# Designed miniproteins, single chains, part 55

Each design is a single chain, and the fold is of that chain. pLDDT is the mean over its residues in the fold that is shown.

## One batch from the design tools (miniprotein)

Design m1883
Fold by ESMFold2-Fast:
Structure m1883 (fold): chain A 61 residues (1-61)
Amino acid sequence: MSPEQEAVLEEMKRLIEEGRYDEAKRVFHDFLLSHDLSAEEVQALAREMGRHEREVEERRR
């Protein structure tokens, strides 16, 4: 991933860890609107975000 993609992924993960899921989704959408990402790059970021969200939710149970 590019440094910008890694930075946005890290910010999204931080927001998810804090339980701020709506803000994490907003950050992701803002990034998509600001950058011309390929379908593969979008899918990779979405998979990482979803994986982290599930791990955080599972740890809370």
Scores: mean pLDDT 75

Design m1884
Fold by ESMFold2-Fast:
Structure m1884 (fold): chain A 63 residues (1-63)
Amino acid sequence: SMEEVNEIVDRWALAMKVALEVAKELGLPFSVAVSIASQLVDEGITDEEEIRKKARELAEKIK
């Protein structure tokens, strides 16, 4: 449905925003931000605080 499409787009937008912010803070490239965002969406995390926490955990493993 259209609502389902809008939900996944919104989830990707939020995940990319957070992943990019975290990657920038840690000096990691855009490709790493994309990888983090993809994993966040795949894990179905929708809460912004949990997304940010998980993004930092993933970034630290790559660092």
Scores: mean pLDDT 80

Design m1885
Fold by ESMFold2-Fast:
Structure m1885 (fold): chain A 95 residues (1-95)
Amino acid sequence: NFIPEKSEGKVETEGPLTEELLERLEKEAKEIAEKFPEGESKVVVTIDRDGRVRIEEEGVKPKEENLERVRELARRAHEVSGRVRVEVEKKSETK
């Protein structure tokens, strides 16, 4: 069966994360993406070395709870690796 929905989570850090931590964070990001509303939704959270947070949203706005989860995930990565970018995206494919 073709998967009608595509959920993606990507974590990029300035320094390398342990494989175990990276896999855990990317799994959590994908789980958050699966909870996004139907349609195209993308959230990008970037945390600079100074701890400055930027949030970019595209498409259908996800629930505030899910936005906060993406922020917390990025913060956890930032604590161990400096600059962090977390991308969480859900695309609905009705084919």
Scores: mean pLDDT 76

Design m1886
Fold by ESMFold2-Fast:
Structure m1886 (fold): chain A 65 residues (1-65)
Amino acid sequence: MKVKITLLDGSVVELPEDYELTDADGNTIKLSDIESVEQIDESTVKVTLKDGSTVTLYGIKSIEK
């Protein structure tokens, strides 16, 4: 399955679920570990992981599984 990521300029990138993203603190997370995504503002999303933890990603408008 591919995950769609919409960037700040409105471009869409399709990535595999095993791709790793870097959060605001420099930690890496796998796309497959993402349970849900909430848009906070036009350049920030809040991601809830499968274990119930949350991370904030800057520079991203949305993530679609």
Scores: mean pLDDT 74

Design m1887
Fold by ESMFold2-Fast:
Structure m1887 (fold): chain A 64 residues (1-64)
Amino acid sequence: MPSLDDIMDQGSLDGLSRGLSPRDIFRMLVDGTQVYTDNPNLSTDQYVQLMQMILDRQLRRQRL
């Protein structure tokens, strides 16, 4: 299982580099933590892919 710290750090860096607001980054991290909790058997690669999908969703919402 991936480390939550590693996933949170990666998500925060990706969010900041994409120009997300701190609120959007926080929401993404909360959603990511929930996904990890619900799916503890996910590999690191699968979890990163899901976090990227969440990030894309947040970017789409921000553009609206």
Scores: mean pLDDT 59

Design m1888
Fold by ESMFold2-Fast:
Structure m1888 (fold): chain A 86 residues (1-86)
Amino acid sequence: EIPDEELGPRLRKLIDELLASEKVPKNLKERLEELRARIDSLTVEQKRLLLNALETLKENLDSKDITKVVGAILAVVGAIIEVELS
């Protein structure tokens, strides 16, 4: 229920928060930096897909369950690949 015009600003904010986190792997940070530069070129559907995956990652970063953290990271990588293939 996030308005389409707010997706870009929310993605930028969330990516910046994840880039500042010590818990996010360096390889994922490199992909997030590249993604941040391309946000304005993404479709509404691509922005929403990425926002959902990144929100899930943020929610799980403090989880004691390593499987949940790894799963959230892989979901973000998958969302980035889906966007790149579209």
Scores: mean pLDDT 83

Design m1889
Fold by ESMFold2-Fast:
Structure m1889 (fold): chain A 81 residues (1-81)
Amino acid sequence: MREETIELIYQALDYLEKGDLEGAEEYIKKARELLESMENPDPNLLLSIRAVEGALEMGKKGLLTPGSVKALKQAIDQLLK
């Protein structure tokens, strides 16, 4: 489940990089559902999901830049390493 949740987070990030907000929302919701099914989830997974959800909200407001998505992906890489 941890590796599956990580894969869904990175798929959501890939959609954000492409400007596909609907795809990003679909995959991050799936990641959250997997996380909520865990008895003792990694807090870095929750933090990563919350960060992507925040970026998605900023994207819906037209405030998301390619540079900010790249920075988010790098931050999540460090959190999940």
Scores: mean pLDDT 84

Design m1890
Fold by ESMFold2-Fast:
Structure m1890 (fold): chain A 98 residues (1-98)
Amino acid sequence: SPVELLGEYSKKLAEKLNITKKPPPGRAEEVEDIEDIEIALAGVILNALKLENEGKAEGMDPGLIKKFKEIVGEELYKELLEAAKTLTLEDIREKVKV
């Protein structure tokens, strides 16, 4: 599904960017494990895709989107743009369930 694709490719992007996947020690906030990092990054990507669909590209990080597009490829990126019109952050959370 598009939600699963967002999660998988956001994980690959996090690895390519060498993002730390460790939660803060001793506190049970929303960031409890590596899946929280994947959900957070997927949410950022989803918001950027929604902004692109609305013609508000200036509101996104172009470097992050460029790297994501390089990992995903042009065809799948266009598919994710269409999916972003109906997807929400809650859909991502429900699929991953940290």
Scores: mean pLDDT 63

Design m1891
Fold by ESMFold2-Fast:
Structure m1891 (fold): chain A 62 residues (1-62)
Amino acid sequence: MDVGAAARVAGELVRRYGRALAGFSREELIKLAREVAEELGLDLDDRSLELAAQMARASASA
């Protein structure tokens, strides 16, 4: 699991979608995290993508 890469992806999700992330399902957030990771050239495992999704939701609620 790559915490640094997950945090980078989470930050980009918050920048793009902001509070709208709170309305997405876990599966939708993981899909968006995968898309962002691909755009950034990051190779994240499933656990890192799940972490990025969780971080993004938490950040969007702050």
Scores: mean pLDDT 81

Design m1892
Fold by ESMFold2-Fast:
Structure m1892 (fold): chain A 84 residues (1-84)
Amino acid sequence: VLPKESKEKQQYYRENVEDKVAPVVEKLIEAIKKGAPQEEIDKLIEEIAELTKGNESLQEIILLTLKELEVPEEIIQRVEEALK
């Protein structure tokens, strides 16, 4: 069960983010949970960065979503670096 705040942020993300971005973020979360190779995780991070290029609001929503889903800080930091 996700916290109410995380659920509300996920709902906003699903309603306001292009369908092409949401599936990639979901794949990133799945890859992290299954302990996928760093190369696979990096590829997904790069894909998210390219899809969200020039949209700072969308980038912030993605970062907040990852933080709320308790993605490891190391991976969040790598996403932040890729988006800047």
Scores: mean pLDDT 72

Design m1893
Fold by ESMFold2-Fast:
Structure m1893 (fold): chain A 90 residues (1-90)
Amino acid sequence: MEKEEEAKETARQGEATYTAGKNGIKKAVELGSAGALEVISKTMQRQADRALKVAKEASEEMAKKLNEVAEQLKTLSDEAKAAADKLKKE
């Protein structure tokens, strides 16, 4: 069904976005770029919100996976925002 295909693709995109976000935070911190960290934070948050919306229409198994991915992305979004705020104060 279309909803299951969307759920699988959203989970895959979420995992890829999480990996890219982790690498992006490291590079942005090394460069001292608060702006890059803010962009990463917003990107992680958007993908987390997308995963949560798709989870509502997904199977129980896929909803659980999407919720886990969303939680990871939200945590990373918060980390990026905290790093950006730290650079702005220092």
Scores: mean pLDDT 85

Design m1894
Fold by ESMFold2-Fast:
Structure m1894 (fold): chain A 64 residues (1-64)
Amino acid sequence: AASIEQEVEQATQALAQDLNLPVPVARAMVEQTARSLNPADAAKVAKTLGLSVQALLEYAASLQ
């Protein structure tokens, strides 16, 4: 089964490709998005990043 780490990494790589950014920059953007996450927007943000809502919420929780 895919771990949260694997889902976040796949989303990061997809974002880097879509925006033509280096992977470390895309990773920082994904992390900042998760840190600033409003739970009411979780479904929209998860869809945009290509994550499950569960993976996004658990990742955000791991960042505090």
Scores: mean pLDDT 80

Design m1895
Fold by ESMFold2-Fast:
Formats: sequence, C-alpha cells, structure tokens
Structure m1895 (fold): chain A 64 residues (1-64)
Amino acid sequence: SVDELVEKGVELGLTRSEARMIARLIVEDRENPDAPKRADTDGDGVVDEEDFEILAQRALEARK
C-alpha cells in the first residue's frame, strides 16, 4: 500500500512528502496494467518494492 511504502521511504531518509510521491507512482504503475511502468527502474517489467528503493535512493542523491 502507499502508506507502507511511505514508512519505508521515511526509514530510508526521505521526507514524508517525498516518500508519498514515490509510493503513489509505484502503486499506480503496479495497479494499472496499461500504465507505462515509468517506475520500473530495473527494467524487469515488474514494479515492486525494489523499484521503490531505487527511486528513493535516486531522490536522496538528487538532494545533494
């Protein structure tokens, strides 16, 4: 769920707002089979929790 991913993002060092934006993107791509899978960052065709972690790390790096 979005809330579970938000908590994970906060634990990784994101703000609640950053984590929620990324979590919504993951959930939207996962739940909509016709979505372009823009959150599929590892290119395996599956949008999962690992893709959330990759996006979270990219967001943390972008803060620098």
Scores: mean pLDDT 70

Design m1896
Fold by ESMFold2-Fast:
Structure m1896 (fold): chain A 107 residues (1-107)
Amino acid sequence: MEVEEALDRLISVAREVRKHLPPEVQAEVDKLIDELRKLLEQYREAVKNGDKEKAIEALEQILDVLRKLYEIFEKHREHIPEDLYRRFVEAARELYKAILEELSKLK
């Protein structure tokens, strides 16, 4: 799966998960989703310009935001339906694999 497709899937699932969270936590998740979108645009621009260093930087920052989403969802696990949490974990795993494959090609 392409990084862009994997990230779009992750964002979609994260939006569904956020509906089950307390309002303050929803605001935190929304900020992280906005960060992922900005990082995706930075990644696209870097790839278009042949800037490998900026592409690597954007991918590493996407991984950091993904970790933060995992930590928030794990902390609020009791509020999240089991099937939805599983879909998030699967989407996160696919994104992680896509990023590692892309990083391998850029190095």
Scores: mean pLDDT 87

Design m1897
Fold by ESMFold2-Fast:
Structure m1897 (fold): chain A 63 residues (1-63)
Amino acid sequence: LKVGDIVEAIEDVPEAGRAVLGLKKGEKVEVLKVYSNGDALVRSLETGKVGLVGEDKLRKVEK
């Protein structure tokens, strides 16, 4: 993953606390930042919400 990538959730991701973004399987998000610990800061293209998601829960959308 890299900044600017459009990726999708490969499974439902529950919202957890203030930092972790909840996503539905197939929801598309834009990557804003990638962290060395395996987290990514993303913005949901459906809701506009910003938060952290585990990189392992995301797949790059290849056109």
Scores: mean pLDDT 76

Design m1898
Fold by ESMFold2-Fast:
Structure m1898 (fold): chain A 84 residues (1-84)
Amino acid sequence: SPEEIQKLVEELQEIADEGDRLLEEAIRKKAPSELRMRIINVVAAASLLVMLIHVDPQIDPEEVRKRIEKLKKELEELRKQLEE
């Protein structure tokens, strides 16, 4: 439904925003380049998925939800690594 698609886009935008904030913190803390690149990759993946949702009307919402879950888990792992 359009409402479900909109919620998926909103979740992906929130992931991108959280990733951007985490990247700012990583730069401030002088985190290793590998950690910063992994954060950038999460933001890029979320943004790409938003674009794919807009161009592919037959995209499987279940597959999108699984990708969102993976991105959220990866971002949380990166956040924990940055807090160490």
Scores: mean pLDDT 86

Design m1899
Fold by ESMFold2-Fast:
Structure m1899 (fold): chain A 77 residues (1-77)
Amino acid sequence: MQKAVELVEKKYAAEIQAMKEQLRAQIQTLSAQASLYPDTPEARLELERLAQPAADTLAKQVEWLKKKVEEEKKKLE
């Protein structure tokens, strides 16, 4: 069981890593844009809001991957 889970995780490791890199790049881009505006609490909140969809997408992909592992296990029965 554990070996099969590890193989699935390794197969998608590159995609997960790419998503993490994209999230970092997006946060950096939004941070640079925010730096062009006055240093206000509103600008900081907007930056966090803009970055949140990317984090939510990553979380969704992780949940989807877990679901895939469950389906693969079910097919092995």
Scores: mean pLDDT 65

Design m1900
Fold by ESMFold2-Fast:
Structure m1900 (fold): chain A 93 residues (1-93)
Amino acid sequence: MLSPEAKELLKEASTLLKQAADAARSGNYDEAIKLLTQAIELAERAYELGNPEAKKVSEAAKTALDYAQNKDYETAARIASFGAKAAEKLAEK
């Protein structure tokens, strides 16, 4: 069972990942990197609170960050959007 605290962290991570994808697509690359970094921190905190599935969200956010740092912003946006959907579904459980 996912704790209420972990659910709220994943809900916030989902919002940040959606915003990161939008920032990457709009050419606001510095903001996209900042939002991806914040989403990683929230997902890792949810993982530490005992949700093993939150690791998938942090891994998706880290992969998106790696693509963004390599200037592949379209791939970063796609992965961030996928991570956001995963985080949202986990928060609904």
Scores: mean pLDDT 85

Design m1901
Fold by ESMFold2-Fast:
Structure m1901 (fold): chain A 97 residues (1-97)
Amino acid sequence: LSPEVIELIVKGYKALDEGDYEKALEYFEKALELTKEEDYQTRINLLINIADSYVALGDYEKAIEKFEEVRELARKNGDEATERMAENLIKIVEEEK
């Protein structure tokens, strides 16, 4: 990971700890934009953090959209465990609507 991506991820987690979910989203989305396409694990983790931030904000539609991105990326990479996790999280969020 580039130092800039790492700094943004750290700032995102700090914002989550402070309950500033909108600021966490800004940092994680910017980190995702700067993350290389081949950095699968970082992209998955960022998409999950973005989705979780949307859940915390009550934006369930956006959260589901991000978990769907996790599911598709995991499917493309043959990562059955992450694909299943994303499917389960989508179902949980659908129940919160």
Scores: mean pLDDT 87

Design m1902
Fold by ESMFold2-Fast:
Structure m1902 (fold): chain A 87 residues (1-87)
Amino acid sequence: KKKKIDEFEKHLDEMVRESEEGNGTGALSHLEKAKKLAEEAVENSKEMRDLIEEESKRVSEGISSFETSKEVSKEQKERLLKFVKED
């Protein structure tokens, strides 16, 4: 369980990093991997899935304004990690 949380956090960190560099494709790839890990770890957690889906949309749209995307991604990362740690 904790190993999956660490992998999940790593992918969220890479998503934020890729967004900062303007690589939206890389950011989305890492977010998709994080979503897969969340789906496996928290099978019926609607809240976590909704947060990941919302973040995916914001990252995709924020490529032209990646600073806003970066800030939102960091906040969503913190919310997702807190949620997973309480699971």
Scores: mean pLDDT 61

Design m1903
Fold by ESMFold2-Fast:
Structure m1903 (fold): chain A 74 residues (1-74)
Amino acid sequence: MSEEETDKILQEILDEAVRLLKENLGKDVEAMKRAVKMAIFALPAAWKRGVDYFLELTELLKKAIEEIKKAEAA
């Protein structure tokens, strides 16, 4: 019920998700899928980092989703 403690956990999940997305973009579809789900779950934490960070994260997610779709369609 502490908003501060919840935010810290979501920030850690967000950092791990972004790391996995950057390391696995266009390389590992299953890792990208997992990282996308983690990042979507942690989106409220991204918004707290400011609009510019939120927009950068959404562009990264968009790229990952397009790579996943392309891999599944091939």
Scores: mean pLDDT 80

Design m1904
Fold by ESMFold2-Fast:
Structure m1904 (fold): chain A 80 residues (1-80)
Amino acid sequence: MVAEAGKKLDELAEELAKETGLSPEQARFVIGTAVSASSGGVDEAKKALKEQLEKLGVKVDDSTIDEFAKKAKDIRDTLG
């Protein structure tokens, strides 16, 4: 369901921006990268999130990364 996936992606990006202080554009890029990586599973989404956040100078707890990785995979699964 394309419309539902797009809405969830925007919502997750807003959550990440609030947690990290990233701009909405940076957060959307990070979440989009994690959603793409989640085709390899939650661990790949987690790796992509951590790498992108570290490049942006943001440190986030592993538990927060796990939550965002799971939500990114849920968005990917919604796309089929």
Scores: mean pLDDT 80

Design m1905
Fold by ESMFold2-Fast:
Formats: sequence, structure tokens, C-alpha cells
Structure m1905 (fold): chain A 78 residues (1-78)
Amino acid sequence: SDEEELEANKKVKETVDEALALETEVTQTKGEVEGAQAAKDLLEKAKKEAKTKIAKDKLAEGVKKFEEEEAAYLKREA
């Protein structure tokens, strides 16, 4: 009967909808894992760049202070 085909088609649709829902959950979980790794890599890169910049800024400040002290010393000796 056409009613039996309709019922069978409804069950197929329900199974497809369940499979699509599970596929969405799997894709979302995979995206979260990949997102966490990408965020960790970006954080590590930013930390390395910040450390390098701080080291350069500290070195430049030290050199400037040394040059100012040396110039003051030479003026006192003259």
C-alpha cells in the first residue's frame, strides 16, 4: 500500500536527519580541536615576538644610557 511506502520513506528521512546531526557534531568537535591548536600556536608565536622585542628595547635603552654616561664622563675630563 502507498501508506507503507510513506512510512518507509519517513524512517529513511529520520535516519538521514540523525546522520546529518551526528556529522554536524563531529565537524564542530573537530573544529574546536583544530581551533585550540591554532590558538596555541598563535599564542606561542606572539610570546616569542614579545620576548624578542622586550630584549631589543632593553638592549637599546642600555646602550643609550651607556653613551650618555660616557659623553658626560668625557665632558668632565675635558
Scores: mean pLDDT 68

Design m1906
Fold by ESMFold2-Fast:
Structure m1906 (fold): chain A 67 residues (1-67)
Amino acid sequence: SMEDEKLARLEAAVAPFREAMAKLTGERARQADRALLEGMRAVLEAKDEAELDAVLATVVRTLQALL
């Protein structure tokens, strides 16, 4: 489904950060969790590929800043 494709692209974008995210604690762990939850909602709400790409880029930038 389109939803499955969107979530697969989100997972592919965050996969390189998964091990580092698993080691986060406290406030940074909460910030990473919020970034993923907000990213998941935004990815599912994206109406076209441009919006999807923008959401994925935002999630990646947020995770890079936390790690």
Scores: mean pLDDT 86

Design m1907
Fold by ESMFold2-Fast:
Formats: structure tokens, sequence, C-alpha cells
Structure m1907 (fold): chain A 88 residues (1-88)
């Protein structure tokens, strides 16, 4: 895989993880368990994804070690699996 392909996979995993957490946060807010509004949750999600997109662009421009990127992908997958388990 190229660094471009690895960064796209990393971005995809981070997005899935963030979407999962947003769904859980919105569910908690609707159940009356949060002080944060649905609008604030969505705004923070958009801000974080913008930061991720900027990071991906910077890493594509500057370069990153493929081994380091593969480690980040593994960590992102582990985080996503743990988040899914916490949802169950």
Amino acid sequence: MTNEELLEEFRRLVREYAELLVEKALEAIRAGKGTVTEEEVRERYEEEMERVDKLVEELLEKGVDPETLEEWIEQAREALEKAKELMA
C-alpha cells in the first residue's frame, strides 16, 4: 500500500469511530443524560474531522513512515472495536 492508501484507511477508521461516538452522545442527550446539545456534538464532530483532514494533507505533503502509519491504523481499528463493544 502507498502512504496515500494508508492515510485514507486511517481517515476512514477515525471517521467511523467518531460517528459511533456521536451516535452514542446523541442517544445520551435524547435520554436526558447530557448537558451538551445535539448541535454542539455535531459541531465538534465537524471540527475534529476538519483537523483529521488537515493532518492527512500535511502527512501526504511531508511524508510519514509507513510502519508508523500502520501502527496508527491498528490503534484506530482497536479503538473502533472497543467502541462497538461498548455500544453492545
Scores: mean pLDDT 75

Design m1908
Fold by ESMFold2-Fast:
Structure m1908 (fold): chain A 83 residues (1-83)
Amino acid sequence: DLPERELAFGEEASPVERRLIEALRNGDLETLRELVRELVEQGPQLLYDTLERLLERGLISVEDAILLSGIAQEIARERAAKE
């Protein structure tokens, strides 16, 4: 694996982070829900780390982070209700 090499050449945002930003810009709530679901399924901490990183870099607003957190909570409730 070459994750350090990838980081050196692509320090702006990961592919999933770029897709989140694009979906936010487009107001595509369905894509946002799917991307947030993917992050939550990989680990709940990964979503929060991603949001914090995007906020620190100024790539999303606080309002965007609140929206994404709300979507994550909705997905968690849906998962609990189905299981």
Scores: mean pLDDT 71

Design m1909
Fold by ESMFold2-Fast:
Structure m1909 (fold): chain A 71 residues (1-71)
Amino acid sequence: MLTPEQQALVDAALKEAMMEAMRESDSVRVDQAVIDRALELMRKRLLEAGLSQEQVDAAVEAARETLTRNS
C-alpha cells in the first residue's frame, strides 16, 4: 500500500511520462500508443525513484485503467 508521499510521486511520474510520450509521438491525440509509452516511462521513473516492483506494478495498472477508461 502506498503512503500519501508515494502516491504523490506516482501522480507526478504519470504526468511527466504522459508529457514525454506526447512529445515523442508528434501527435495532438492521446491514443493507445501514447498511453502504452507513458506507462513504460512511468514504470522506469518509479523504479529509479526506489519504489518496489510490487508498488510500481500496482501503480502502473491503476494508471492504465484510469487512462484507458477516459481515452
Scores: mean pLDDT 76

Design m1910
Fold by ESMFold2-Fast:
Structure m1910 (fold): chain A 99 residues (1-99)
Amino acid sequence: SMEELEKEVTVAMALIGAGVARILVSKGKYEEAEEFLRKMLEKYADNPEASAELLTTLAEVLLAQGKYEEAIRVAEEALRLRPDNERAREVLRRAREAL
């Protein structure tokens, strides 16, 4: 259906945005990556699959910055949306080990 296609396109846009954020992180632009991901989360807030992808990437960015408590909160939110999210579980493991 058209609604299903629109949801798939939104998830694809979230994955592209996550990729852009990872490029920013590779350039040491952590604050720009975080801000970009937060703006995308606002835009796609009504799509749980897109939100899960963006929250997972945001948790990884926060972990890379040493923001362990924030990374845990964001990763737990990502897992609430997608309980089998291995990337979010890895963020929780690493952030908890660092505290």
Scores: mean pLDDT 89

Design m1911
Fold by ESMFold2-Fast:
Structure m1911 (fold): chain A 55 residues (1-55)
Amino acid sequence: SAALEEELLALRREALEQVQALREKTSGPEGEAKIKALREEATARIRELQAQLDA
């Protein structure tokens, strides 16, 4: 579905924007830990949507 593909693209773009914003706001090991957690959450959400698209 084109709608599901658009949703996936929007989610990926949003995750990248959030990571970039965090990179600019925070530094050091605490910042890296927050970025890693955000990436893991985004990856899980993208994986769920991808599974729905592939079903």
Scores: mean pLDDT 79

Design m1912
Fold by ESMFold2-Fast:
Structure m1912 (fold): chain A 94 residues (1-94)
Amino acid sequence: PTPEQLDLEVEASVIILHAAVILATGVPLFEKAGLTDLAQKLREKANKAIDYANKAIEASRAGDLETAREYLQKARDYLNEAEKLANIGEEKIK
């Protein structure tokens, strides 16, 4: 693997881990608080972040760095949307 492939794979792995934490902690917390619609949207965005991060890793391993960068950007965008929803949920339960 090239240094660029390794850097991309590390960033994608961090996105997967962060989104997985949101799914394991934030989503159940907001469901228990009665924020059902927000919890559903949060789950959707976190799952899309994981999906695109995995696609970025696959494209990188196939040597398609252009496609890998595009999928990684989508993974970042979905994780950012998930983080915004999590912040809204946290403010509502305070």
Scores: mean pLDDT 90

Design m1913
Fold by ESMFold2-Fast:
Structure m1913 (fold): chain A 106 residues (1-106)
Amino acid sequence: SQADSYYDQGSTLLRSGRYQDSIRYYQQSLSLDPRYGRSWLNLGNALNALGQYQDSLRYYRLSIQLDPSLTGVALLGMSSALSQQGDYDRSQQLADQSDQIFQQQQ
């Protein structure tokens, strides 16, 4: 879809560390499909990389609500954001939950 195309472009920019540019493409994806959980997930990842931890946590939670198949990767992102905020106990709990989910997936 057109939303997929914007998502893919955003993901290329995210992988190259171009976080602000990636956000613009994910926002374009979401303007076409507001329920596109993968774009919310990667908005969370970009914001986490920029130190915007509260917004990243909100978007990770939204990605899980919209697309539960993303739960494992979203929990890893949330774990990272919590660790950066010094909440090591919750960070470890979410990382452990993510590991359990990945072990249940093929």
Scores: mean pLDDT 90

Design m1914
Fold by ESMFold2-Fast:
Structure m1914 (fold): chain A 104 residues (1-104)
Amino acid sequence: MSKAVKKVIDLANKEEDLDPEKTPPIYFIGAVVAKIARGLPLTGVERELAEFPPGTTSDADRLIRLMEYGKMLYPLLAPELVARVALESGVTDPRVVELAKKLL
């Protein structure tokens, strides 16, 4: 596992909410992806990011949206900091795994 991927997964293991003002946006997106993939609780801004747009009902759909959002904003960083983070976090949904592999 790369140092950057490990740093994002370590952020997902924080006991408190991630601060969007203190966490670079791509690391924030990656950490939320890791939390969802691992079944960890989301609170505050993490949950708002994961549930946008309204009507997101499954963890798989949340992961797909966050991976696409990361790629849109940071196409050079999203493969490592979002897609590889999802795979290393043990995501099992075939749609999510396929998208993550395509982003690498």
Scores: mean pLDDT 76

Design m1915
Fold by ESMFold2-Fast:
Structure m1915 (fold): chain A 118 residues (1-118)
Amino acid sequence: SPRDIALGFLDKLKEILETVKARVEKVPDPEKQERGLAVIDRALAEIDRIKAEIEANPDMTPEELIGKINRAAEVAKKALDEVKEIIPEYQSFLDTLKKAIDVLKEEAIRRIREEAAA
């Protein structure tokens, strides 16, 4: 269903952010680590709120679900950009994940539109 596709996309975003969190936890600079973890934890909490909104509203339209996907992707990408400013050595890794988020987003939106048209 469109709802299952949207929830699956949000879970993939959380997995990406948790992967970044695990790498930030290995950063030897305590100030950079604390700042990076705060950014990722805030983004995870916001994605969890978006997920809760979808779970609470089973009658969401495909276009409303696409709106939630776009918002969650922007939250995740903004967090990756903020971590890149704090830990510049992670730029290539974080830029690769931002591209992966865009690909996953486009695929999720395409699948929702195809299922809604059937």
Scores: mean pLDDT 91

Design m1916
Fold by ESMFold2-Fast:
Structure m1916 (fold): chain A 70 residues (1-70)
Amino acid sequence: MKEEEKKRQEEIEKQAKEYYDYAVNEKGFSEETAKKLAELRRKQLEAEWLVVPDEADRYQEQIKALEAAA
């Protein structure tokens, strides 16, 4: 449990950082918007890992709304 949690957290953080870099460098979003998108992506991945589909879907909708507004 503890070791699996550490590996999961490392993977989630890696994915969030990659999404931040993508949002800033490829999409041209502001650093503030990119940070919010990365945080939502991290929460979405955490919810997917915990097999809480409703929460993962909620974060996905928030990501879509923020990208559409940016």
Scores: mean pLDDT 76

Design m1917
Fold by ESMFold2-Fast:
Structure m1917 (fold): chain A 92 residues (1-92)
Amino acid sequence: QSIDLLNRLRLSLDGAIRLLQQGDRRGALVRLGGARQLALQLQSLSPQTSQQILSLIQQAQRALQQGDRDTAIQLLRQARDLVDQQIQRLQS
């Protein structure tokens, strides 16, 4: 079910953002791994949106490797917004 998958992805992204804001980089990386796997499952349902979300997650992971937490949070918020837009489209 696409909506359930999107809701789980949203929870993973929100969890990662919260953990980064709390300084828990390791916890955030675990949540991002889960988010990436959920985004991959979306490819058969919404290839373009899935690709955009995956790109943002990968960019956020790279930002964290460079020590740029603020950029990582902004990228994850963009990914979350895409998830919210997709949920809105499916409920319309």
Scores: mean pLDDT 86

